# Ledger of designs, part 47: designed miniproteins, single chains, continued (5)

Each design is a single chain, and the fold is of that chain. pLDDT is the mean over its residues in the fold that is shown.

## One batch from the design tools (miniprotein)

Design m17612
Fold by ESMFold2-Fast:
Structure m17612 (fold): chain A 114 residues (1-114)
Amino acid sequence: MLKKELEEATEKAIAAIREALENQSQAAADAAEEAFKKALELAEKLGKEAVIELLERLAEALRELGEESAAEALLVKRDLEYSEDEKKREEALEVIAKKSGKPVEEVRKELEKR
């Protein structure tokens, strides 16, 4: 049943993201954030592989909508938080550091704030 709930939550998150990009309203943005949080919570209950699949599906949807930077951010989150390869995690931190113009150590500390 959790797998079916995750599928429904994922589809709802994708639909909410599409609507937020089309309408550009605070209410649509809030709805997209809540739908994403619900899908992420369900994926975390199923395990790391489900979270990786969710982030990849959302990244694909964002690319189809022309939001390549947002799609890349989700894939960096996948590599940083869910990859077992330490080199991929360090490379993801370096990408964030390069884009933000900050040292890797400062980026690492900022990610610890939530």
Scores: mean pLDDT 74

Design m17613
Fold by ESMFold2-Fast:
Structure m17613 (fold): chain A 55 residues (1-55)
Amino acid sequence: SLKEEIIKNLRDVKEGLDAEIAELEKSTSPEAQARRDALRRQKEGIDEKIKELEK
């Protein structure tokens, strides 16, 4: 279904965010930390959207 395809796409995006966060965790720079925090917030938004779609 379209809903299943959207959820899959959101999970794929989330996987990409997890990979980028993991790479940024190797750095102690303030810039890397700020980027990591921004990506974590983006990931939280995706999790909420998936939750709404699974209702």
Scores: mean pLDDT 85

Design m17614
Fold by ESMFold2-Fast:
Structure m17614 (fold): chain A 61 residues (1-61)
Amino acid sequence: GAEKAGRGAAAIEASGASPRMAGALGGWQGRDDGVSGEETGRAALAAGASPEAARAAKEYG
């Protein structure tokens, strides 16, 4: 769901990936789970991802 995809994006970003890559991967995973990119982006922000990563999640979801 959105929370899992959002936490995934935050974790990928924390591992040293670019914000845009982290968000894109989270958004893609959220889409596979049937969650909108906007929901994944909001969950990523709540999980501590950057605003840039959240935006990428919204764009790719």
Scores: mean pLDDT 83

Design m17615
Fold by ESMFold2-Fast:
Structure m17615 (fold): chain A 80 residues (1-80)
Amino acid sequence: MEEEAVRLLAEAARAEVPGEMSDAEIEEGARKAVEAVRLAAERLSEYGRGLEELVEILREEAENGPEPVRRAAELLIEAL
């Protein structure tokens, strides 16, 4: 699931910056973005808070973001 989110975010990034970055750099950026969401979820749990704020941010992207980002946000919500 996370790997699919990484792929979708990398596709979105490639569309925005087709000649500026290598495929490896784009994939690494997408992977770091997915990892940041996972770490945010862990941090919220550690502080005794629910994932509600993180889910709301992801839900906003799932509703209003561009097509590849919307699907990635949906997958990340399911992974939480």
Scores: mean pLDDT 69

Design m17616
Fold by ESMFold2-Fast:
Structure m17616 (fold): chain A 91 residues (1-91)
Amino acid sequence: PLSAAELEADIDRGVEILSLAVAIVSSEKLAEPRSVRELAEQTGFPESTVRRTLNRDVARGLLREVAPGVYIADPAAVAEHRARLDALNAE
């Protein structure tokens, strides 16, 4: 069962991991996929939390899963989503 507090905490974690994924992609320019383990080590989050958040971000089109447990952010897709979020916030 989910409480309102648990839902908000999950959203906050998602925002942080998304920001870190964007930073990773910006530095690599699509160069190399990143595993759940690598992202967990870099972010300090548990692998289960990272995997859950990455799967959610894949559904949002911000990341793609290129192999089981291996994710990459598409700079074009990330830039497009950032523009959409900025447009929504401006409205």
Scores: mean pLDDT 62

Design m17617
Fold by ESMFold2-Fast:
Structure m17617 (fold): chain A 90 residues (1-90)
Amino acid sequence: SSSLDLTPRTRELADLAYDVYLEALRAGKSSKEALTLAYHAVLKYLGLPEQPSLEKQLEALGKHLTNKEINALVGAFLRAIGDIIQEELE
């Protein structure tokens, strides 16, 4: 009962990022390309322009997202990576 009370928006952002990242990897994209596509999807959801690099995308997201939203987004990406590793080991 420590507060992982995600706001509806934070949950939607995390789920969007997870789904886009996982689907991109399953479509044969590299982890970096999949991560870039997921960040582009989040930027589009927020009505922000696409950035030319992953570092610039993270900077843009950091300006418009709370620490809680950033942590949820990072958690979604780590979850997607973990799921793929487990599928390969099974």
Scores: mean pLDDT 70

Design m17618
Fold by ESMFold2-Fast:
Structure m17618 (fold): chain A 106 residues (1-106)
Amino acid sequence: MAKELIDEAKALLKQAQAAFDAGDLDRAFALIQQAEDKLIQALKEAMKSGDKESFDEASRLSYDIAYLGLQVLARKGELPGLSDEEIRALARRAGERVREMGEKGL
């Protein structure tokens, strides 16, 4: 259940990365949004079932999705002058927030 949603989100993230590498930013962004939707479903499923392993995997995946999303926005010129390290730091904070919300049941 949650693992299938995680696998779907991973497949969408891989497609988003390929689109980003090809310079198709609109496609990359749309695929990231689809991956986020699957991730949210996976987190809810894992929380509902008490599946800590799937919750932890989905929480780690939230970092990868956030990081690619920020890279897409940066390439679109929507993020002024952020370095790769700053983008990684923002993605880490986003992933930590998702994990904290899940732990609190929020």
Scores: mean pLDDT 79

Design m17619
Fold by ESMFold2-Fast:
Structure m17619 (fold): chain A 63 residues (1-63)
Amino acid sequence: HMDEEAERLRKEAEEYQKKAGEYLNQAVASKDPELQQQYFDKASEYVKKANELRKRAEELRAA
């Protein structure tokens, strides 16, 4: 059964989501527009990874 793998992926997604939030906070706190953009890019990348992991976890549960 894929329950343990789905749980592991959900926990990884939560970690990526947390890191995305941290980068977003750094972006809005930054006074350097280039650094701000880099933090926004990192936040976006981590949100995408979190969503991909969550989707994979759901697919494993649906199978």
Scores: mean pLDDT 83

Design m17620
Fold by ESMFold2-Fast:
Structure m17620 (fold): chain A 100 residues (1-100)
Amino acid sequence: SKKKKAVELILEAVELISGKPVTVSVDASLEEIHAEFSALAEQVSLEKQSIIEMILIALELIIEDRSPLEMIKKLLEILEKINADKEVIEKIKEIIDILE
């Protein structure tokens, strides 16, 4: 499904942003994903922590069947402004393409 693919891309993006393995499955509960992302956020810079927190908001919207597009587009602008890794930017763009 589009939702499952979007969640998969989010998990991959967080792994790249944090530089640490993401162990939750794409079928994990929001509570499980939130717990792992919060633990990862504590282990990274404040800038990366803010990015992970924005990704969590987008993920909550996806799981609640609400549009995350406004949040994801804002995230993309921030990632481009800070010259984030091209692979991260490409995954975020793919999420937008899938959900539009």
Scores: mean pLDDT 84

Design m17621
Fold by ESMFold2-Fast:
Structure m17621 (fold): chain A 88 residues (1-88)
Amino acid sequence: SKKAEEVKKLLEEAAKLAEKLGHKELAKGLRETGRLAVEAIEDPSKKDDALSVIEATIDAAKEGLKKHKEALEEIVKKLEEAKKLVES
């Protein structure tokens, strides 16, 4: 169905973004969530389980975003400290 193709495309695009950010495990989870979402579109009895997995994947992505931001901020701080040592 068109809806199944659309949801598969959305989660494949999200997985590619996760790969570009170096989050290989999140990318794998996004593709698996896409498979479950497609199954739920074809079989409404699977809808609640698929929605639960989507919600868990959103929570995991939000946690990853927070950790990624904190790690990049720490890298910048260390580089600024190193720069001061080289300049002195």
Scores: mean pLDDT 77

Design m17622
Fold by ESMFold2-Fast:
Structure m17622 (fold): chain A 90 residues (1-90)
Amino acid sequence: MEFLYEKIKELPDWKELYEKGYKEGLEIAKTESEEKVEEKEKEAKEKIEEAYKILFEKENLSTEEIQQAFIDLAYSKGVLDGIEEGKKEK
C-alpha cells in the first residue's frame, strides 16, 4: 500500500490525466454511436483491469512499467466516468 501511494505521488499530474480522459469520454458519449460508445467503455475497462493486474499481481516491475500502469489507470478511469456522465445527460 505505501509503495503504491509513493508511486501515485510521482506520476505526471493525475488530475490532468483524469480530466483529459473525462473530457474525451463526455465527447464520445455525446457524438458517437451507441455501438462505438460500448467499444470505448470496454477498452477503458480492459485498460483499468490490466493496470490493476500490473500493480497488484506483478511484484518485479520497473518504475517505468508502474508509471505507465498508473497513467493508463488515471486516463481510462476518466474516460469511463466521462462516458457514464455523458449518457446520463441524454
Scores: mean pLDDT 74

Design m17623
Fold by ESMFold2-Fast:
Structure m17623 (fold): chain A 81 residues (1-81)
Amino acid sequence: SELEKKARELYKEKVEEAKKKGIKDIKANIGLIYGIPAEKATEEEFIKKFLEAYEYYEKNKNSPDVSVYVAAKLRYIGLFV
């Protein structure tokens, strides 16, 4: 899917950015944000969590409940923090 392609490209960009900055723990950081154990923080698990967060955001982005909207948006953008 196009979302999966975007997730894979984003993952590669984040890995390259981390290498340029001397950061080695990007997988551990992503795992912490999405509750993935560091030993399981693989590219495939990242893509899975990205797609889950995006789907949750799309379903809830127009929610009248501000708390639901905020939670959905944080799950989606958390991969980029």
Scores: mean pLDDT 64

Design m17624
Fold by ESMFold2-Fast:
Structure m17624 (fold): chain A 73 residues (1-73)
Amino acid sequence: SHHDAAAEYGAAASLAAAEAGDSPEAIQKMQFAAVAGASGNGALAARYGAAGAELSTSPKAKEYAQKAADAGK
């Protein structure tokens, strides 16, 4: 489902962001996207995914966070 995809991408984004040394705020937003997606709240997952993508400077984490945002729409 769309929210399951958002959960998967949100989790992948948070891992990539942590490995790249992104800010705690970026990592937290990506984790919130994963939790929202896993809980069936696609709209909330999309908002947190977009916020994580904006805060991230890691290309891979930003890409996954954007995919979470797009999947949760």
Scores: mean pLDDT 86

Design m17625
Fold by ESMFold2-Fast:
Structure m17625 (fold): chain A 74 residues (1-74)
Amino acid sequence: GPEKPGISFAGHTVQELIDLLADPDLPLVTAKKVASALLELYPLPDEVRQAGFEEIQAASSNQEVAAILRKYLG
């Protein structure tokens, strides 16, 4: 839920950024780059972060990228 402040980028919360990445008008390559940057900046174990990067690179849609980020960051 929106009850806790998350890590923010350009004034957006992580959850708001994940929702923006689900936008079908956003190029998939851009969504993957932003998702990878969020995953890099989030405090995760290296093996978990690497698995996240691999899942993001394998994603075929913005909805998959957003779902992967919710899995690792939400």
Scores: mean pLDDT 74

Design m17626
Fold by ESMFold2-Fast:
Structure m17626 (fold): chain A 93 residues (1-93)
Amino acid sequence: TPPDPPSPELQQVLKPNEELQKILNEVQEGKEFTLADIIMLLIQYLEEQQLFSKDYNTVDLSGTPLGKLFGVDSLDVSNLSRVIEAIKKQSTP
């Protein structure tokens, strides 16, 4: 379902683990964020690190702290459900 406004899931407050929190704090300081905020902060982090592919649909995480944390060498950011799954695995409600 298209968000109008953002879905309740995207407004869920999550506490990232220490490793994810360290990555998010490179962009914005905090200990707790909504799922939507975490997605936004990760996108800003990836843009700052110049990790996006030419079409902005994929990120190269090979050898990065985020890739190590998520256990993947690349991530399809156009597949929002996979990004959400990775974030939730590294966070608590």
Scores: mean pLDDT 76

Design m17627
Fold by ESMFold2-Fast:
Structure m17627 (fold): chain A 73 residues (1-73)
Amino acid sequence: SPLLERADALYQQTVAASKTDLAEAERLVEEMERLLREAREQNVPPEDLLHIEVMLGVAQIQLSVSQLAANRA
């Protein structure tokens, strides 16, 4: 699925960016949120929606950890 491939790519990019560029990681999480909205509008299978939701959730946790570390600088 092109949407699942894009979700995986965005997830990998977000994890990498969270270690070097917090602003870029924030932008990528917003892009994943847009992808999830597009997937819901396109009525993709529930399993595919769950996959995107899980990837977004993990990316948000990674961003939160990076934000917490940055706020202690």
Scores: mean pLDDT 84

Design m17628
Fold by ESMFold2-Fast:
Structure m17628 (fold): chain A 64 residues (1-64)
Amino acid sequence: SVEDALLARAPEIEREGVRVAVEKGAEAGRAHYDRLVAELARELGLSPAEVRARIRELIARGKL
């Protein structure tokens, strides 16, 4: 399901964004995060904005 994919992939995307931010600075980390969100969105048939909204909903529900 979309929810299962988000639960599996969102922590990895966050970790990768933080890793790049530590190595190359906050702007590079944000750009890397946005690229990974866009890749996941393409895989799921969603927009990047929808992926971000669903991740926020899962965090609000204590699932992430």
Scores: mean pLDDT 88

Design m17629
Fold by ESMFold2-Fast:
Parts: sequence; structure tokens; C-alpha cells
Structure m17629 (fold): chain A 80 residues (1-80)
Amino acid sequence: MAEEEKAADEAIFELSGATGSAVKSIVEDLSKKDEAKEELEKAIEKVLKTGEKYPSVRDRLEKAAEEARRAFEEAVKEAE
């Protein structure tokens, strides 16, 4: 139980950092959009794998992954 919550919190924290880094990269240089998206998708993959290991937090982690993708897409639209 405590390990599941800790793993979920750590995964979400890392995803938030990756999302912020990706957004910063495209705001500074839109030509890096594809590279930033690839790095973000790798972070999302790690979060989803944590959800597969701990089904009790899977919905929470899938929601966080979806929100990260939306934040990135909104930042891309604003930078264009």
C-alpha cells in the first residue's frame, strides 16, 4: 500500500518535471518540438508502466499522462 502510493507520487513528480522541461524547450525553440515530444512520451511510458505494476493507482497515473499530453499540445499551439 505505502509502496504503491510512493511509486505513484514519484512517477507523477517525474512526469511534471518532464512536462515542464518539454514546454520550456518548445517555448525557447519551436524547432525542438519533435525532440521534446519524444522525451515527454518516454516519461509518460514510465508512468504507464508503474500503473501496470500497481493497478490500484493505474487510473490516477493514466489521468496524469493525459493531462501531461494536453499541457504539451496547448503549449505547442501557443508557441505557433
Scores: mean pLDDT 80

Design m17630
Fold by ESMFold2-Fast:
Structure m17630 (fold): chain A 60 residues (1-60)
Amino acid sequence: MELKVTRDYTPERPDELALKKGDTLKIVEVIDDERLLVETSSGRRGIVSLEVLREHTEEV
């Protein structure tokens, strides 16, 4: 399942991934019930919370 970033996200923590509008995200690993390791179409990886994904992405 791929998610499309609909809004830019600026990280609030050093382990968080910055999201850019128009990027696609692939889920790499589930860290816990509220955090996911994701990879962008540009090859960047980082942690994103489920809340941020819900607010800043849509299903493709």
Scores: mean pLDDT 79

Design m17631
Fold by ESMFold2-Fast:
Structure m17631 (fold): chain A 78 residues (1-78)
Amino acid sequence: MAEEKIARLAELARAAGAPEEYVEAMVAALRAIAALKEGRLEEAAEYLRRTVELLSKVLSEEDVEEARELVEELIREL
């Protein structure tokens, strides 16, 4: 299942010393990709927005706003 592979990737990222905020954002982004492959467009959009929310803890305010705009553009293209 995609979730088992996502969990393993998170474990590997943590073992490599990735900060927890980046690991959580990676998991959300990978769940968005899994949802897209299954045709779950609304759930994919939610995971993409969640990725930006998690990254907002480590990105500047300007970068967060740009990331939000890019994600909303991607959602409109789905």
Scores: mean pLDDT 80

Design m17632
Fold by ESMFold2-Fast:
Formats: sequence, C-alpha cells, structure tokens
Structure m17632 (fold): chain A 94 residues (1-94)
Amino acid sequence: SHMDELYARYYAEIRAVFDAYAAGELSLEQAEARVLALVREARTPEELEAFEKALLRVYTEFLSRTDDPALRADVRRIAERAGAELRRLREELA
C-alpha cells in the first residue's frame, strides 16, 4: 500500500541519517536538519503516523546496537527534535 511504501522509505532514510551521523559523515546539526526535512514532507495525519513509527523503530534499533553514551545522547536529541516537530505538524493538520 502507499502507507507501507511510505513507512519503508521513512525507515530507510532515517536509518541512513543515523548511520551517517554515527560514521562521522554528518554533524549533529546536519543529521537533525535531514530528519526535520523528512517529517516536513508529510501532508496528512496518516503520513505523520508512518514517520513516527519509522522514527521510533530506527531509534530503538540504534540504541540496541551501541553502548556509547555520547552517541546515545546525540541520537536521543535528534529523535526528540523530530518528535517535537511531528507534534507541531500534527496540530496544524488536525
């Protein structure tokens, strides 16, 4: 379905950003900006839900793969910033 395809795309793109950040290929600001740009593509509450599910999955899987406290804190910050923007957009689309 369109929503399954959208979820898969969000999952792949968010995962790529987190992995690029962990590899030192993106700064924290660049990683945050890319994830924020991605959530801002959503046009419906259902698309925001697909993003939220993808973000939560990537974040949870990432935390299971690293014990580095600094990296864990940085990806938490990215997830919190994206979550705040998602809540703001959800209110605008309601």
Scores: mean pLDDT 89

Design m17633
Fold by ESMFold2-Fast:
Structure m17633 (fold): chain A 71 residues (1-71)
Amino acid sequence: SAELEALRAELRRLAEELRRAIEDGAPKSVIDQIERRILEVFFRIREALADDPAALAAAEAELSRLGRENR
């Protein structure tokens, strides 16, 4: 759905924002704020995909990749 596509795009955008903030040496408070936003978007994706296990698995894989890249 368009809503799920928008949420996935927002998750990817926030991950890029997080990576850039880390590279730029942003304060921990800024990093923490972006991480909280990522978690909030992920919860919304999970709620929207509760009855679509294939799409949920894809979203979880994306979040896992983003977490690895920023660790």
Scores: mean pLDDT 77

Design m17634
Fold by ESMFold2-Fast:
Structure m17634 (fold): chain A 90 residues (1-90)
Amino acid sequence: SMETREEQFKLLKEMEDIIKESMDLILENEDKLTEEQEKKVAELYTKMQDLFLDSRRAYGMGDDETALKILKEKLEEVKRLHEEIKEILE
């Protein structure tokens, strides 16, 4: 439905915004990170990008209920990774 499609799009936008916020935090702190911290943050950020790509594939798949479920689950994973990045960067 249109309503479900709009909700899916909002979830994708939320993921995109969180990923951008994570990137901004990484860039703000890049000169303060140890090599180990930099590698860990890069790993977490890569996982966020993979989740976003999976979410993009789910969006518009035709099964709106399944797509919405996938997007909600992936968004929660992205939020968790964002918190892990924040804990490293503070």
Scores: mean pLDDT 86

Design m17635
Fold by ESMFold2-Fast:
Structure m17635 (fold): chain A 71 residues (1-71)
Amino acid sequence: MDEKIEELEKALEKGDYGTASRILVELYDEGVTVEELVEKIKNPEHKEFVKRMYKMIELGRAEGAARRAAA
């Protein structure tokens, strides 16, 4: 898990948002919380990216379920 967080930070430093997004989806599926990630990430710009991506993943899943129930 900590190794994936290091890979995430390296991807973000390179501007490789594709790799960063894939790592974040993997961490989310492993049950890692955004709070745990933010504590381990030192760069404030990377923290904001992680918060935004996790929020989008959660909102997308919740909205998808709500739309399916309404349809």
Scores: mean pLDDT 75

Design m17636
Fold by ESMFold2-Fast:
Structure m17636 (fold): chain A 57 residues (1-57)
Amino acid sequence: GSIKESVINFLKKEEVPVSKVVAVLKGLGLDLDQENEERIRKASSKEEVYQILEELQ
């Protein structure tokens, strides 16, 4: 399956709060550019984070 889908499912299962998403993604070895890292950090909801991750391809 897509690594992106697996990551989103992991975040949902573990109920990772928005404030910790970037740290979790970096811990998983995912390289985020500064723009996408900032978008995730400024997200107002978990749903917004999932949409950003879906756009990363």
Scores: mean pLDDT 78

Design m17637
Fold by ESMFold2-Fast:
Structure m17637 (fold): chain A 70 residues (1-70)
Amino acid sequence: ASMLEKEMEQLIEALRKAKSVADPDKAKVYEETIKKMEELLKKFRQNPSTEILREGIDAAAEGMKRVAEL
């Protein structure tokens, strides 16, 4: 659990760094993805579940897809 939490935190930090050098349209998508990931991380810390992990994976994948299509 704690190791996976650290991995999620590292992913969020990577997204924040990507946002800081992105154009405004991409930065907006990164910001939305970061907020979603932070919310899911809070829920995961309280109640670790495979459903929350799946939502996290799907949210990150969708965010990256939206950035790639801009």
Scores: mean pLDDT 78

Design m17638
Fold by ESMFold2-Fast:
Structure m17638 (fold): chain A 55 residues (1-55)
Amino acid sequence: GKLEVSLEDDKYVFKALSEAVLSNLSSAKEKKLKPGEVLVDSANPEIVEGEAKLL
């Protein structure tokens, strides 16, 4: 899977492109995020990025 990351107004915007990426992101599981949906989280950018590197 692939996760796209961008920075907007000091917030990290994460766009998950597949179900597999979402299934491996704890933040996405907690928020029940679907493929194509955007996660905005300035508090946990390093955690989400770290999880994405394992994909």
Scores: mean pLDDT 49

Design m17639
Fold by ESMFold2-Fast:
Structure m17639 (fold): chain A 70 residues (1-70)
Amino acid sequence: MTKEEKVRRRLVEASYRYLELARKSTDQSLIDKIRTLYDKAVEAFEKGDVEKAEQYLKEIDKLINEYRKK
């Protein structure tokens, strides 16, 4: 599987995790921040900047992990 295919899969997974978070959480600031990072990851991927897309996906993972702790 290519790096691009892996990042595309991670983008799809991130969209579903975002939707689940938005359904369960009342923290609008967190939801908006994740949405913004997701939109930036999609934009970077569409521009061919796979590395930048991975950086935004990593930041989304970090925010979701922090939410799960509290």
Scores: mean pLDDT 79

Design m17640
Fold by ESMFold2-Fast:
Structure m17640 (fold): chain A 74 residues (1-74)
Amino acid sequence: LKEAIEYLQKALEAIKAGNRDEAISFLKKAREAAKDNPVVQSLLDAAIEAVKAGNYEKAIELVQRALDVLKYLE
């Protein structure tokens, strides 16, 4: 849980800074750390696609939703 939250916080910072490659890297690490949670995995798969599409607003929303799910479970 803590690793997934830390990676998602770093991904959120990277997305807000416009660092696309760094954002995708942290999102993939968060996805691996949260592989036991199908809801979080689905949100992160969608967030990676949003970043790849340049839709940073949607990516931020999806990452924030994933963080909210993980923080509730911690």
Scores: mean pLDDT 83

Design m17641
Fold by ESMFold2-Fast:
Structure m17641 (fold): chain A 96 residues (1-96)
Amino acid sequence: DLAEELELLELAKNASEEAKKKIEEIEKETEEALENPEKIDETIEKLKELHRELAAKASENPRDPDLLALAIAVQEQGLKLLKKKAELKGEEIHEY
């Protein structure tokens, strides 16, 4: 239901300053990994661990704005890293 998804997105906008700071840290680590390909796999693993931790906490508080905002950030940053990893594999083929 689109209305339920929009409600969860609106709740995520009300995340605390502590959660917003943690999101900024995740974004910074992702940016560093995008500039240093050797760190991509390590950063992906860190995001997977964080996702697992957030999923466990969300089972206790499914409408927590902080958990929703962090889960969205982890998914967005994870997708950026996976896209960069795929692009790097393509570049290796072009050198052949």
Scores: mean pLDDT 78

Design m17642
Fold by ESMFold2-Fast:
Structure m17642 (fold): chain A 91 residues (1-91)
Amino acid sequence: MSLEELVAEVEALAEEILAREPEGSEVHRLAAGILAQLEYLRRETDPERIRALLEAIRDQLDALIAVSTDPELRARAEEQRARLEEAIARL
């Protein structure tokens, strides 16, 4: 899987969470934060800043996994977090 495909899947998960979770929930706030970081990532061309943004997204996925009560959302976030860690390791 390419980094671009992984970013698209992370964006889709975050958008799904924003659509389904109540506004003001911790899960909703974390998903909004992920989307904001993905927006910065789209504008970034510096490899060091790209790495930092990917690491920040990874950390927010870790927080999302920790607070999510939905086992399906947790499983998807865990899979994406693992693939993101592999992508960061290849940079």
Scores: mean pLDDT 82

Design m17643
Fold by ESMFold2-Fast:
Structure m17643 (fold): chain A 77 residues (1-77)
Amino acid sequence: MPSRRERILMEAEASLLYLHILLLIDEHESDPAEQARLRERVDELMLRFEQAARARDAAGMEAVLEELRRLKAELEA
């Protein structure tokens, strides 16, 4: 079970990654169908993060953060 401080910091990181990924999709992808697919993928990751947070599953929250960080890196490449 994460501490309240750790949970707040993880939630803040997830929110910042989500916003940054959406900006990268809009900036780097010109195909509307691919933009929609990438947005759906990000939304699914955020749903998984919320589910892990509700379950107080720190490992699950960190796993989703790692997936978000990877997606951000892929879009920056």
Scores: mean pLDDT 83

Design m17644
Fold by ESMFold2-Fast:
Structure m17644 (fold): chain A 94 residues (1-94)
Amino acid sequence: STQERLKKIDAAIEKGKKAKEEAEKAGDKELAEKIEGGIKGLERAKEYLEENPDLPAEEQEELYGFYALAGILGVEEEEARELIEKMKKEEEEL
């Protein structure tokens, strides 16, 4: 499953690169910058998963989303973690 997760990350990075090119062509520099951040976050998640192939599948998916969100928002990993925990808590209170 780790190899399937890595392929999913690679596919997301490629989609992100295309979306960034489209944003740049449209003159949306802010969107292009956020997409670039997301791509860098995904590349970091890929490196972590390659170093930790025995990580449970659920934790691998959470890590993928976490690093992508941190990159898109341009925030530190700790701040992104707090945002995700807040979102989960708000969802549970519904």
Scores: mean pLDDT 71

Design m17645
Fold by ESMFold2-Fast:
Structure m17645 (fold): chain A 61 residues (1-61)
Amino acid sequence: SHLDPAALADADGRIDRKTLLEALQRLGYQPTEEQIAAFDTDGDGTLRGDELGALLLSVAQ
C-alpha cells in the first residue's frame, strides 16, 4: 500500500470514511461514526470537502 494525497479524494472531492478517520486521528481529533454519518449527505460512507469543514468544527470543540 502507499499514501497518495491525490487519491484521498475522488474527482468530486469526496473522501472515504476510513481515510478520513485515519487523517483525523493523526491530527489528534476523536471523531465518532455518528458525527461522520451526520455529515454524509448521500449516506454512502464518503464526505465532501465542505462537509469535512463542518465535521472538523464539530470534533474540534
Scores: mean pLDDT 64

Design m17646
Fold by ESMFold2-Fast:
Structure m17646 (fold): chain A 83 residues (1-83)
Amino acid sequence: SLVEEANQKALEAEKALAVGDKEKARELAKEALELAEQALEEGADPKLLLPTVVSLLNIADELQDEELKEKAQALLEKVQQLL
C-alpha cells in the first residue's frame, strides 16, 4: 500500500540521517512525503499516516530544509483536520 511505502521511505530517511547522509535523507524524505500525500488523496486512513508525517516533519527540521518542513507541516495539518 502507499501508506506502507511512505512509512518504509520515511524509515530509510531516518537511517540515512543517522549515518550523516543528508542528501540521501532529503531525497527519501521527499519521496515519503509525496507517497503520504498521494495515499491521503486516494482515501487512506489519516490515523495510519499521522506517525509518518510527524516523522517527516522531524527529519525536515533536522535537515534544516525549510521547503520540506513547510510541505510536511501542511500535510500534518490536513491529516489532523481529517481526524
Scores: mean pLDDT 87

Design m17647
Fold by ESMFold2-Fast:
Structure m17647 (fold): chain A 75 residues (1-75)
Amino acid sequence: SPDLEELYQQIKQLSAQLLAAAKAGADQSVLDALKQKIQDLLNLLERNTPETPRLQELKKEVQANIAQAEKIVEA
């Protein structure tokens, strides 16, 4: 079984890293790779945990960071 606490922390760190990379003007390929990694880990977490308030809060934080990164790239 995956370490769920480690997955929560890794997803949070990667979503913050995505936003930081977008702000730094990283290549689209780097941003796409980070986004894919986040989606893969979030899918793994969702398969191994019930829909809890903590999971809902994590998903909202991840979606906000992705949306903000996409807005930075569009500007």
Scores: mean pLDDT 86

